# Designed miniproteins, single chains, part 79

Each design is a single chain, and the fold is of that chain. pLDDT is the mean over its residues in the fold that is shown.

## One batch from the design tools (miniprotein)

Design m2735
Fold by ESMFold2-Fast:
Structure m2735 (fold): chain A 97 residues (1-97)
Amino acid sequence: MVPTLPPTEENREAALFLIAAARVLGLNVGDEDIALLAEAVGLSKEDVERALNMTRDELLEKIARLLKEAGASEEEIREVAEALGVSVSTLYELMRK
């Protein structure tokens, strides 16, 4: 990734979401990868710390919204629910908002 990407709100939000999701899902993402992504989109250390401290509920609501906007299938919703350790019903309820 070239460190010239403009720090747009969309790019920052996407990066923060990926960092939060990786940590909540227990993915072994290297600190160097997180630092590189943060630098590329202009995230401060405070922004990264906020993403790492995002609550499970806040992350679930964001994931549910993305699934709804993407028109995810029932199978895709089920796979995401299993990965997050929540019921499919919980994701469906969040997607109704």
Scores: mean pLDDT 69

Design m2736
Fold by ESMFold2-Fast:
Structure m2736 (fold): chain A 78 residues (1-78)
Amino acid sequence: DLSEKARRYLELGEEALKRGDYEEAIRYFSLAARYAIEAGDLRLAQRSYLNLAVAYGRAGDEAAARRARDQALEIGRQ
């Protein structure tokens, strides 16, 4: 189940953020977004991209953070 995979990776990403492991959080949120899109779960995809933006911002990659926010906004318009 792709939605279950997306939810699991979202949880792993949130745990990585809590411990300050921003690189790991980026990997997990990227996987969550990918599986959510493949599952057609737009709400989960939007949440995954918003969390990805947070992780990129905390890692100091402001350009990637902005792109992730823009992806979340675009999904919200669909």
Scores: mean pLDDT 89

Design m2737
Fold by ESMFold2-Fast:
Structure m2737 (fold): chain A 77 residues (1-77)
Amino acid sequence: MTPEEMRKLGESMAKSAVNAGVPKDRALVAAAFVADQLGGEEGRRAAIEGAAKALGLSPEEAEKIVDRLLPKYLAEM
């Protein structure tokens, strides 16, 4: 997938998750995790940008949330 497609994926996933009642931090981490599996670090970064836009976060704030919560998210799988 292109970086543009990964940004759109992150935005769509975050919107869908929040509409379904998922907390914003969980929606963001889930989108980042899926994007990492599909496109590695570059995919994850692009999806975080898209999700941040959807959630009303800066990209920097979104990256900090992912860095903090992704290891815990992986441990809980």
Scores: mean pLDDT 80

Design m2738
Fold by ESMFold2-Fast:
Order: C-alpha cells, then structure tokens, then sequence
Structure m2738 (fold): chain A 60 residues (1-60)
C-alpha cells in the first residue's frame, strides 16, 4: 500500500523528528541524537508498509 507524504511526515514527527524536508521522491529527516532510535524505528515501519519511500536521516 502506498503512503502519502503527509502521513509519512506525521509518523516521523510523532517519533521525534525535528524537521522533515521533501526533495522530489526523497524525504530528509532532521533529528536530535536523543530521538534517533525512535525515528529509525518509525522509518523501518514506514518502509515495511511502502518500500518505495526513500528517507535520508540527518543528525543535528
């Protein structure tokens, strides 16, 4: 099943992402080190539901 960008962004923010940016078909997620594990778990669940989602993580 394909996920909308709005749903993906909401899931990432709920997991503790500071900021989510979109660049074409790629999402760039900015996260504090303290939330990195939670955001990585959210990305894993998103990819299980829609493996076409491309996410890049940037730690600040």
Amino acid sequence: MKLSYSIVEAKLKEAGADFVSRRGGELIVFVDESQLEAVKKAIEEIKKEDPSINVRVEVR
Scores: mean pLDDT 78

Design m2739
Fold by ESMFold2-Fast:
Structure m2739 (fold): chain A 102 residues (1-102)
Amino acid sequence: MEIDLEEVARALVEYLKSRGITSVADALTATPEELGVTSSPEDLVNGKDESSPVRKFLDSLKLSEINKRAVLAILARMPYKVGIDMDKLIEIQELVIRLLSK
């Protein structure tokens, strides 16, 4: 199953807004810690930390498992772990910028 880049971008925007990040500048400069990603980003991506606020929020959005893993990997700054290359990451970032600018 392919990663839905638009669904991933929408989920990222909803999560960023839930953290009080509503501007493009804040979204681009946010650290993993500010995004609620702690010292176990790989465990978050691999679904080993089910108690994480990030994972609980994404579970509420009813995303497919592959799209949830994509969002978690991007928030953890590890998009390569789920096969997101630089071109896909740029496309997702451009979608996030457009959604935050509205």
Scores: mean pLDDT 70

Design m2740
Fold by ESMFold2-Fast:
Structure m2740 (fold): chain A 85 residues (1-85)
Amino acid sequence: MIDDIVKKIEENLKKQIDDLKKNFESLLKNKSTVDALTQVLKYLGKDPSLPEKAAKSKDEADKLLKERIEAMKKGIDKMIALIKG
């Protein structure tokens, strides 16, 4: 069912983001990597300042990523509501 598919997609996206966070310690030591992340976030229509904030604080980065995940979940929930009518 659509709900099961959406839940699986959310879990997969969350896991991918968690994996990215785990690699951030090595990646954020390199400025070119931060610049690349900024470009990716712009492509996804997200706040391009997130990589700079991530470089300053891992905890701050975790909070920002969580906020983005929650925004994405709300978007998916609205889409499901429209489909269900």
Scores: mean pLDDT 61

Design m2741
Fold by ESMFold2-Fast:
Structure m2741 (fold): chain A 103 residues (1-103)
Amino acid sequence: SSLEEKIEKVKKIMDELRKKAKEIMETLSPENKVLVEIELGSLETSTSMSLLASKKANDIKFGKDQITSLAKQYRDSAKYLKPVSPDFAKELDDAAKKLDSIA
């Protein structure tokens, strides 16, 4: 269904974001690596919970609202991490745009 397709696309965005984070973290100080890891872990948890809730609801409008909420969370994290890693903040903003396009 359209909902299952949206869920799979969100998972791919999350997976790509983790991959990008791994590459970027190798360029950061130990302190900044920890900040990125904590924030990304929080976003991964929020993403997983939103996708689980969307599957249980089995409602496309609810799923769209969940994805829109995730996009906002990704942008908030991008603003927070911009002084820590402008490169990762950009990846978060790009991911948020992709989430908006899926919603």
Scores: mean pLDDT 89

Design m2742
Fold by ESMFold2-Fast:
Structure m2742 (fold): chain A 111 residues (1-111, ends at bonding distance)
Amino acid sequence: GSISAEELKEGLKRLRKELGLEDVTSDEEIEEAVAHLFTLFDLDRDGVLSPEEMRDFLKFFDKDGDGKLSLDEVPGVAVFLGLVKNGEEARKLSDEQKELLIKWLEELLKR
């Protein structure tokens, strides 16, 4: 189902902790990333992201068009979501961290 900005902020802060990245970015950087995401993808301006709007966000990074993110696409998502500061830090993410981020995004689409 739909996710609110507050639910997404809380989810991303928890994900950042699970990824061991809590010292890499601040809560304010995650909040700014969520505001930016809603500005781009909350097209009906209802203050929530629908499953369709979340899929449009994922399609922006999904080069294969298969509805799944590859490990190579995760660095861009991590920067966009405020989990890391830049592409250099994103490239340092382990495959396990990338897989956890992909799983978290897939679970958002199931709500």
Scores: mean pLDDT 77

Design m2743
Fold by ESMFold2-Fast:
Structure m2743 (fold): chain A 60 residues (1-60)
Amino acid sequence: NHLLDTIHETLVKEYGLSVEEAENVISAAEGLRTALGLPERLLQPLALMFADVIVHAKQK
């Protein structure tokens, strides 16, 4: 899926997440999206939101 590939690349290259972290973020975003019945177009903003939280959590 082109959308998943784009999200994964952004998380690894732009946010500096590991491959494992990026996979976990995408999985969490998909889980939340599905549980709340949200459309697929919200997958990317949800994944980026989780990535932003993780990056900030690595700071003091």
Scores: mean pLDDT 81

Design m2744
Fold by ESMFold2-Fast:
Order: sequence, then structure tokens, then C-alpha cells
Structure m2744 (fold): chain A 99 residues (1-99)
Amino acid sequence: SREKLEEEVSADIERLALTVAPELVELARENPERARVVLGLVAGFARAAAKEAIEKKDKELLRKLLEALRALREAARLLGDEELAEELERLAKEIEEAL
């Protein structure tokens, strides 16, 4: 059902903010090659999740996504991916404007 999918997405966003994004910052320091692959996939999910949270005006999810995006931006900077870091910064600003 839609409600079940929304619960799953909310749980995934919380896991992204609290676990995945911080661990990815650590991975970027320890194993840059692996971190680049994981960051690309995670950034794709974060973009989709941000769009949905903005459309739903879910302030709690938007705050969690903002925290996740800050960590993902740090990982991108550590990996030298300035283009992705800039994209994630713009997405974070869009979320801040929606709050």
C-alpha cells in the first residue's frame, strides 16, 4: 500500500541521516574508491527522497534529509567530487527554503 511505502521511505531517510551518511564520510577517508560508488547511489536516493519530502511538506523528514545532505556533501568534498558537493549544497538550500 502507499502508506506502507511511505513508512519504508521515512525509515530509509532516518537510516540515511543517522547511519549511512556519517559512515560514508568515514569510508571516504578509509577507502575512497569504494566510497565513490556508494556515494553515487546514496546521492540518487537522497535526491528522490528530498523531492518527495518537499512535495509532502514533511518538516521532520526535511530536517533529517538536511542533516544527511550535509554529511554527503562532506563525503563528496573528501573524494574531490566538487560538482556533486555543489549539487548537494543546492539541494540542501532548497530544503531549507521549504522549512
Scores: mean pLDDT 79

Design m2745
Fold by ESMFold2-Fast:
Structure m2745 (fold): chain A 65 residues (1-65)
Amino acid sequence: MDDIKKKAEEAKKRLSELPEVLSIKVEGEEIHVKSSPSVGATLRVMGEGVEVELETGLEVRVETV
């Protein structure tokens, strides 16, 4: 609901600060992140995504382009 939307917006802002993040899409309780197509970039984005998931309770899904 509104509190979930607020958490999703903050999480999106945080993830968008990573230079490896190419796009972010919020779908309900899920945040979909596309990262640069390298193992190192994907691992960095996945690590940040796990922290966001633990802090917000939202599901973070990371995909390589």
Scores: mean pLDDT 78

Design m2746
Fold by ESMFold2-Fast:
Structure m2746 (fold): chain A 74 residues (1-74)
Amino acid sequence: PLEDLVRLAEEMTEKVKEGTPEDYKRAEEHLERAREAARRGDEIATSGHVGAVGSIAAKVFEEELLRFIGASAS
């Protein structure tokens, strides 16, 4: 269901808070667009915006991991 995808994006957006304020803002913008798309039943738009949140979350995780192991991700 589309609401499950939105819920997943909400969880990923919360994790993006560990990254930069810019990444968090972009994730929140995509999350809001995913909610609107899901509300109108737009599966393609919902999946696209949830995917964008996932990409931002993956980037944040990678940057945190690289910092943890002492490698620069700048």
Scores: mean pLDDT 81

Design m2747
Fold by ESMFold2-Fast:
Structure m2747 (fold): chain A 95 residues (1-95)
Amino acid sequence: SMTEEVRRLGEILGGAKVLIESEEASEEEKKKAQELADWATKQLESLTPEQRRQGEMWAALVYGQMLDMSEEEALKKAREYLEKGEKLKKEEIEK
C-alpha cells in the first residue's frame, strides 16, 4: 500500500542517517546508505505534499527511536532498515 511504501521510505531515511553518523560504519557502507537515502528522497518528492510530510515524520521517528538505543543496537537496526530499503529500491527500479 502507499501508506506502507511511505513508511518504508521514512525508515530508509532514518536508518541511513544513523549509519552515516556512526563511527563504526565503513566509508563504503556510508556511501551506499547516502545513495539509498538520495533515492528515497526523490521517491518522496514525487508524492503528494501530505505523503512527503508523513515520510519525513516516519524518518524523524525512526531516527529518534534509534538514538535511544545503544550504538551497537542502533547500527544493527539501521542495517536492517537499509537491507529492506535496497530490496524496495530493486523492486521499484527493476520493473
Scores: mean pLDDT 85

Design m2748
Fold by ESMFold2-Fast:
Order: C-alpha cells, then structure tokens, then sequence
Structure m2748 (fold): chain A 81 residues (1-81)
C-alpha cells in the first residue's frame, strides 16, 4: 500500500539523518528508493529536491518525518495515476 511504503521510506530517511547523513545523502536515498519502486525519474527527482529542503528546514525529527511522509506519499500517488 502507498501509505505503508511512504511510512517505511520516511522512517528510514529520518533514521539516516539521525545517523549523520547529509541532506543530499538523505535526498538521494529517498530518490533511489522511489526509482526502485517504479516511480518515474522526473517525479523521483522532484521528490528528492523536496526531501533535501525538508531536511534543511525541519526543526525536529517529528517535523522531518511528517514532511518526508507527505513528499513520498505524493510521489507514489502521482506515479500510480
């Protein structure tokens, strides 16, 4: 399901950031996961850009997770329409 995959990807991205991954590394990781799930390259690239911004702007892990979940869920929904 889209929601379950978005939750998994968002949780993994937050964990990577907590482990010291850069905004670029987190963005690339999310982009690669979306591509692996069959998301179009243009949608995955845009989602990666939004993830990078979210990592740079988020003030807490909870805020980051919420933003990442929304970005990933939107990308997965756009790819399936």
Amino acid sequence: MIKEKAEEIAKNAVSARRAGATADQVAQGVKNQLLGLGVDEDIAERAGEEVKKAVEEAKSDEELYEKLFEIVERALRESKK
Scores: mean pLDDT 84

Design m2749
Fold by ESMFold2-Fast:
Structure m2749 (fold): chain A 87 residues (1-87)
Amino acid sequence: SKLDQVIALLKEAQDELAAKVDPEVAEKLSRELVGLYLALSEAKTEEEQLAALDRYSARGLAIAREHDDPFSVALLERLRAEIRAIL
């Protein structure tokens, strides 16, 4: 399903964050990715799915920028684009 593809992308992103990013920042970003997964699982419409993607992407990008982490910014922008293409 589309949701299964999104879950795979979210897991891949969490693995990349754990491998390459400061553990404290990675944990904060991982929490936002889990929040996105839960919101997408509960969404009833494509509009709700896109709204959830935009909300959690904005939160994650704010965390990455606060910590001056260009790797996480690039990862989250890529992830947002990939998920949007699936939805």
Scores: mean pLDDT 86

Design m2750
Fold by ESMFold2-Fast:
Structure m2750 (fold): chain A 80 residues (1-80)
Amino acid sequence: SVEEKLRELIEKAMNLADEAERLLSTDPERAQKLVEEARKIGKEIEELIKKNPDVSILTLFLATVALAAIGAVEIALKRK
């Protein structure tokens, strides 16, 4: 189902974002690669939601949390 696929993508994106966050201070180059992979998954999540308006509120909330986590790591990497 679309819900199952979205949940799998959300979990993958969250795991990549979490690993990237842990590597920010020790290996920022690897953190950058991981967050770029997470962002690609985030784009797939956004496209699936646009094509499937009947997605549950819970899944929409989890997708929002995942996208926010990706954005936070991107901001941390782009600082001066």
Scores: mean pLDDT 85

Design m2751
Fold by ESMFold2-Fast:
Structure m2751 (fold): chain A 71 residues (1-71)
Amino acid sequence: MPISDEELDLGMARLIIGTEIAINPEMRETVLTDEGIEKLLARLSKTIKDPERFERLARAIERVAREDAGL
């Protein structure tokens, strides 16, 4: 199967969001909000020093969050 970079980034985004929810189930409400996503992305920008990788992961996280929010 041709796995695109987008598909790999979506998989990573789901793991990140899933981990946050698994640690704190109440975090699902927060992480699926625009404010929660901004805070998560700000935290990741400090950890991920590669701007290109951060950009791809940020887009994937936003897409997964919108999908889970029913948007």
Scores: mean pLDDT 69

Design m2752
Fold by ESMFold2-Fast:
Structure m2752 (fold): chain A 80 residues (1-80)
Amino acid sequence: LPLVRPTPEAAAILREEGIYEETMTLAEFQRALVRWAIKKGLVKGGTIDVSGTRLGELLGVDSLEIGDLEALEKLVTPVE
């Protein structure tokens, strides 16, 4: 599906980046969260350390690989 809607909790994280759109592409959503993590100083090499963050709590993980963002798909619902 070309468009997704972030969960309310994920949308709160996107608002920290100034993103208020109700729907976006999955790629735009993933890019926005990577940009948020870069601004928070969470990125080392290809890995995002989300331990102790709201994003890590929502995903139930301590880290994400920038080359493998499939876990972020559970924070969105497809738009028909």
Scores: mean pLDDT 80

Design m2753
Fold by ESMFold2-Fast:
Structure m2753 (fold): chain A 100 residues (1-100)
Amino acid sequence: KKKEEAIKHLEKARNLAIEAAEKSTDPVVRAQALAASFLLNQAIRYVKEGKYEEALKLAEQARDTLKWAAERSKDPEVRKLFNEAIEHVEKAIELLKEIL
């Protein structure tokens, strides 16, 4: 079902953001990756509670944060992790919009 699929995509994005934070040596990129992971964790909670509008807003904010971090990242491995996280967030956003 779309709810379970959205949660899986948000969880994958969260885990990728955490991995990007761990591999990044830029403290600003690391802070943004951790901020995105926090937003994604809250989005997952709201999806589980049926609060899809709130979850969508947090997912969109996390996407924008991840895009900024990807653009700032000089390490191609870290940038790849951010781009994969962004793809998962965008899939979750699409699914959440279909539920609303």
Scores: mean pLDDT 89

Design m2754
Fold by ESMFold2-Fast:
Structure m2754 (fold): chain A 68 residues (1-68)
Amino acid sequence: LDEKIEEARKRVKELIAKFDELSPEEQTYALGAATYLTEALVNRGTPEADEFVEKALEYADKAEELRK
């Protein structure tokens, strides 16, 4: 879980650092990833945290896929 949170945090940080360079659709997914990462951090130590980090990674994947 902590490794997944660090991965999500790194990927969200990279997306937010490039936020102004992203398309509106990519920005929407980047914000979604950041929102789910925040939920995972707030709920850390609960089963729900794993679901939230998976959603954060899913949204990061969607933002990155739109560039390809």
Scores: mean pLDDT 79

Design m2755
Fold by ESMFold2-Fast:
Structure m2755 (fold): chain A 96 residues (1-96)
Amino acid sequence: VLKRVTVTLTGENTLDLSGATGVLSALGFSPSGRIAEGTSTTVGKAPGTGTATVSLVVPAEKAPEVEAYLILTVYKDGAIAYSRLVKKVKAPPVVL
């Protein structure tokens, strides 16, 4: 089995999403470029807040250099109404 590390990102939506859908997307980057992408949908439904977890699986040897970005994108009427960076984390250097 290839050595891999799972970077788990948990984000909360505290915005009222009345009539909209929230999507959490996670992007992993190394100095050489993007290496991982993960997406979770339906973070919160109108009018509620919600929590979602997104996991990125990255090669273990690259884990110490990975920065992960958790982005909330809110869609309304099929278009992007709002997007923000929720969390920026550096991948843990520990391989399980």
Scores: mean pLDDT 57

Design m2756
Fold by ESMFold2-Fast:
Structure m2756 (fold): chain A 90 residues (1-90)
Amino acid sequence: MTPEQQAELLLVSAGVLLIAAEVNAELGDYEAATRDAEAAARLALEAARLGNEKIREEAKRLLEKGARRLRELGVEEAAEVLERALREIE
């Protein structure tokens, strides 16, 4: 597996975890939503480190979208986790 292929798989996994975070937030499980967001942030940051500029831009968009959505759902801590990860890529 190339670093770029690994980065693509990490981004897919981060996206799945952000969907899980949204579902948990909608169910009122803010602890689970925050854990899912933390896992997604770690995977997105690793993808940004391993991947090319296109992957870095995709990681940034994913983190921005996730942070906005979790903030809309009232999970401030989860949104802040994703916003911190976004700043590390920038």
Scores: mean pLDDT 88

Design m2757
Fold by ESMFold2-Fast:
Structure m2757 (fold): chain A 94 residues (1-94)
Amino acid sequence: REERIQLLREMAERFRKAAEYARAGDVEKAREYLSEALDVADQLFKLTGDIGTRREISTVVTSARLLLDQGKTEEAARLLEGMAEALEQQVENM
């Protein structure tokens, strides 16, 4: 349970950083933080076996990457902030 909370917080932090860099127009750093978020999601999946959460995170990252490729950095940032907020809320409710 504590390890799960730590991984959820680490993932939320990466999504927050990705959103910050996307808003700043630093698409390269935003993509770097998205890759880090996926690595944390893989660690969480290894711990929990929750494929649903793993799939959801993968979908959000894929959508954010497509928005960044299109120069839609504000839309990407909003999507990533929403995901970070959902993860943070999940921790608060645990």
Scores: mean pLDDT 86

Design m2758
Fold by ESMFold2-Fast:
Structure m2758 (fold): chain A 80 residues (1-80)
Amino acid sequence: LVEEAEKKVEEGEKYKKKAEEAYKKGDLQTARDYYAKAAEHYREAIRLYTEAGDLESATKAAEKLLEVMEKAAEVNKQIA
């Protein structure tokens, strides 16, 4: 569970970086899609850490989720 959660955090970080690269290029739709994928991986990490009883790591993953959700919302405002 913890090892699987750690892999989900790593995948979330990879998609977050892809989103940031797309955003810098002005590809807002691609940036939004990658932020959404990052959020999905962070949600899975939270679930796995919670099942493992690692609430401290689950909280840290939730902070990462909030960060990418805020960035996705900012991108959405620019698209609209």
Scores: mean pLDDT 85

Design m2759
Fold by ESMFold2-Fast:
Structure m2759 (fold): chain A 88 residues (1-88)
Amino acid sequence: MSAKKEAEEAKKELIEMDRELEALGDQPLTASQRAAVQALLRRKIGRALDLTEKLSQSQLSELLGITITPQMLADIEADIAARRAALA
């Protein structure tokens, strides 16, 4: 139940971010705006990682409304490995 509530909160935050991106229109983003968007996406991916241990790729994609590719999973696994090395 708690994990589902966290997923729903993450989904709401993704919707708010989509709204902010739509407000920017077709204009190219500045370097600072791109950095801010990337930081937000990394935080959302970090939260999604906790759910991947309990959910399949298809279930996670359905709940979060995002498409998860094998490449994204590989990048995420690399980040997890780096974090484990830092804790050792």
Scores: mean pLDDT 60

Design m2760
Fold by ESMFold2-Fast:
Structure m2760 (fold): chain A 114 residues (1-114)
Amino acid sequence: MEADREQLEAVRRKLEELLERLREAEKKGPGEGQREKVRILAEAAGVPEESVREWLGDKPEEMERKLEEIRREIERQLRYADLALEALERGEPLELVEERAREELRREEELARL
């Protein structure tokens, strides 16, 4: 249980740091910011920057869409980590945490469509 909590806290910290680094890169604008985002994602995924560039493509609009998809995935994982930590504090099973996280994300998607 303590090892699980420590692992979740470490994951949450890494995800928060990653999200903040991506936000800072966004402020640098399309040229510099895009290069920084590629570097950040390559480091986080443990792959070469060339692999990230090939995946993103060379079209700015497609790159921005894919980067937004990654940001949403990071936010989803961060939300799960928060819920998992709360569940561990209350002695709840992790399976229940996963179901609650899915319900909350579904609600957020529904609100985004309005």
Scores: mean pLDDT 74

Design m2761
Fold by ESMFold2-Fast:
Structure m2761 (fold): chain A 63 residues (1-63)
Amino acid sequence: GMEELKRLAAELAGGAAEGAAKRVDPSLPATGEGRVEGDRIVGVGTAGDTVLRGEVALSDVLG
């Protein structure tokens, strides 16, 4: 259902953001969070003092 797709999209965005943050400094613990904003999925990753943000189209993740 739509709720499952939104959760999957947010999870994927969070994972991608965490991975991106970890590439900045892999020695630091990294976190990632995702959310759905309209037709977009927003991911925020942090590693130490570094904050990265990314967006992806909902349709690109869900097909």
Scores: mean pLDDT 75

Design m2762
Fold by ESMFold2-Fast:
Structure m2762 (fold): chain A 82 residues (1-82)
Amino acid sequence: SEKDDLLKQAGQYSQQAHYHLRLAYQYADKDKKKALKHIDEAKKHVSKFVDLAKKVGPDQAKLAEEYKKGVELAIKKILEKI
């Protein structure tokens, strides 16, 4: 269904956001430029995840916004390490 396709795409974007957050953390104290690039990629993927979740429905949108807040907190912690 269209809803199932949206959920699958949203899941892929959230997985990519986690991947880039992990790389940003690994590079934070080793390569500032790479860390910042991965932070930017994580932000882009989280934005797409939230947009897709909003198309699924209000409950999914709320959970996605909560996930986004968690990602923003993780980014803040990574920036403290840079």
Scores: mean pLDDT 89

Design m2763
Fold by ESMFold2-Fast:
Structure m2763 (fold): chain A 73 residues (1-73)
Amino acid sequence: VEEYEEEIRRLAEETIKKTGPYVREAAEATARAMIAGTRADPSNAEANLEAARYQAEQILEAYEKIKKEEELK
């Protein structure tokens, strides 16, 4: 359980480092919610980690697209 919580926190921190303050609050809130969910129901730990990983990837992809769009100006 603790290993899943650590991985979720790490994914959020990595996402924040790459995207900066624009998604910091959302990434932190999502990580806290998933960790709380894992503590309430440890059987969902793996699913929560997978969801966190997927969301981190989606946020990074969205950020890169926005960044490239801004570079066109």
Scores: mean pLDDT 70

Design m2764
Fold by ESMFold2-Fast:
Structure m2764 (fold): chain A 70 residues (1-70)
Amino acid sequence: DREKFQQIVNDIAAGKRYKTEELYEKLSKLPSSLFQPKPGESKANNVIRAFRVYGVNAELTEDGYVVKKK
């Protein structure tokens, strides 16, 4: 669980791209202590907020991917 989240964080930090929906689905399988989406916020905003807590600055691309800020 925690290791899977850390792996995703490391993948984004290394420049890997994930679709917002795919990331949200993966993160939603984690305990609420690691990922708790806010009702009414976009999936992208919830994912980006989670990465920011772990020290990774991420952004949403125009084509719907979450990537590391350059």
Scores: mean pLDDT 75

Design m2765
Fold by ESMFold2-Fast:
Structure m2765 (fold): chain A 69 residues (1-69)
Amino acid sequence: SMEELEKKAERILASAREALESGDEVVRRVALHELSKATGLSEEEIERLLRSGETEPLLKRLIEAYQKE
């Protein structure tokens, strides 16, 4: 369902934000790389959006990736 996909995307974004806050460079780079592959956005743009809380573009692209339209 859409709600299940939204919750999955939200959990992934929450995990990625935790990775950015951890201070572990390897964990941070892995999280950004995986989101970049899933969303088609650059790692730099993803980090900016996660840090600013402007997550709507990331949510939309993750949901689209899960739906495989």
Scores: mean pLDDT 80

Design m2766
Fold by ESMFold2-Fast:
Structure m2766 (fold): chain A 82 residues (1-82)
Amino acid sequence: MLSEEDLTLAVAAGIARLTAERGLEAAREYLERAVREAEEIDPEAGERFRRAAERALEEVERALAEGVDPLELARRLIEEGQ
């Protein structure tokens, strides 16, 4: 089972990559749909995923606001998770 930190890192990398490919609003919508689907399958696991997703999105949005390129951010997060 992934730790909360590992899950947050993996989700953040995914958000950054989706933002680079489709833009931040599309990435946010995709993430919210994924969280909702997880909550419908397993409410406890879904709540844990929602918490990780909210933290991940906040971290990605902060990095983007500071001028970090989304593709570069995704690359850094993937390297951290290896």
Scores: mean pLDDT 79

Design m2767
Fold by ESMFold2-Fast:
Structure m2767 (fold): chain A 114 residues (1-114)
Amino acid sequence: KKELTQKIENSLLKAGIDIETAKRVSKYISSTWSVENLERLVKILDVLPPENIKYVVGLSLGRPPEEFLTILEQSLKSGEPSPDAVSNDIDILTVLLKSLTPEQKKEILEILEN
């Protein structure tokens, strides 16, 4: 888990998030997520442009990891926000879907389906 926590922290730092917030958020996610789901999250964050990292991490913080990953997969497959997403998540998902290239969407889907 320590290596995965550090990778999440590094992704947040690349996104321009301050070191104190990056450490707190990465530690929180790592304490609540399984190793398997953390590995998926790290791979997803590595595909994302820095400006989108904050949206994906923000979307992940308020819900169970399995629910977050399912909402993300459904949204990427349909090209529209998942019907299971709440109103605040719909706005974030809409921004995310419009900002991702076809190649980035494909890579994230491969991570989620493995």
Scores: mean pLDDT 78

Design m2768
Fold by ESMFold2-Fast:
Structure m2768 (fold): chain A 82 residues (1-82)
Amino acid sequence: GELVDEAKSLIDNALQALEDGDKDLAKKHLDKILEIIQKLIKENNEEGVLEISEIFQQCSEKNKELGDMFQKMMNDYFETLC
């Protein structure tokens, strides 16, 4: 879907930002990805969330730091739900 395609582009942009040493820009792209994930959760679109996770996993294989940043972002988000 369109949201999944947008998330893929943002993941690619976050990876590029980290390769360029711009951690602040990478964080901004991750924040936008979180907004997309939140929209999918509100729509009860579990398949879309899983697709984004798979796309992210493929991209994070190229950069472990991106994977670690995403995991922290998701953990921080889920903690706000408690």
Scores: mean pLDDT 79

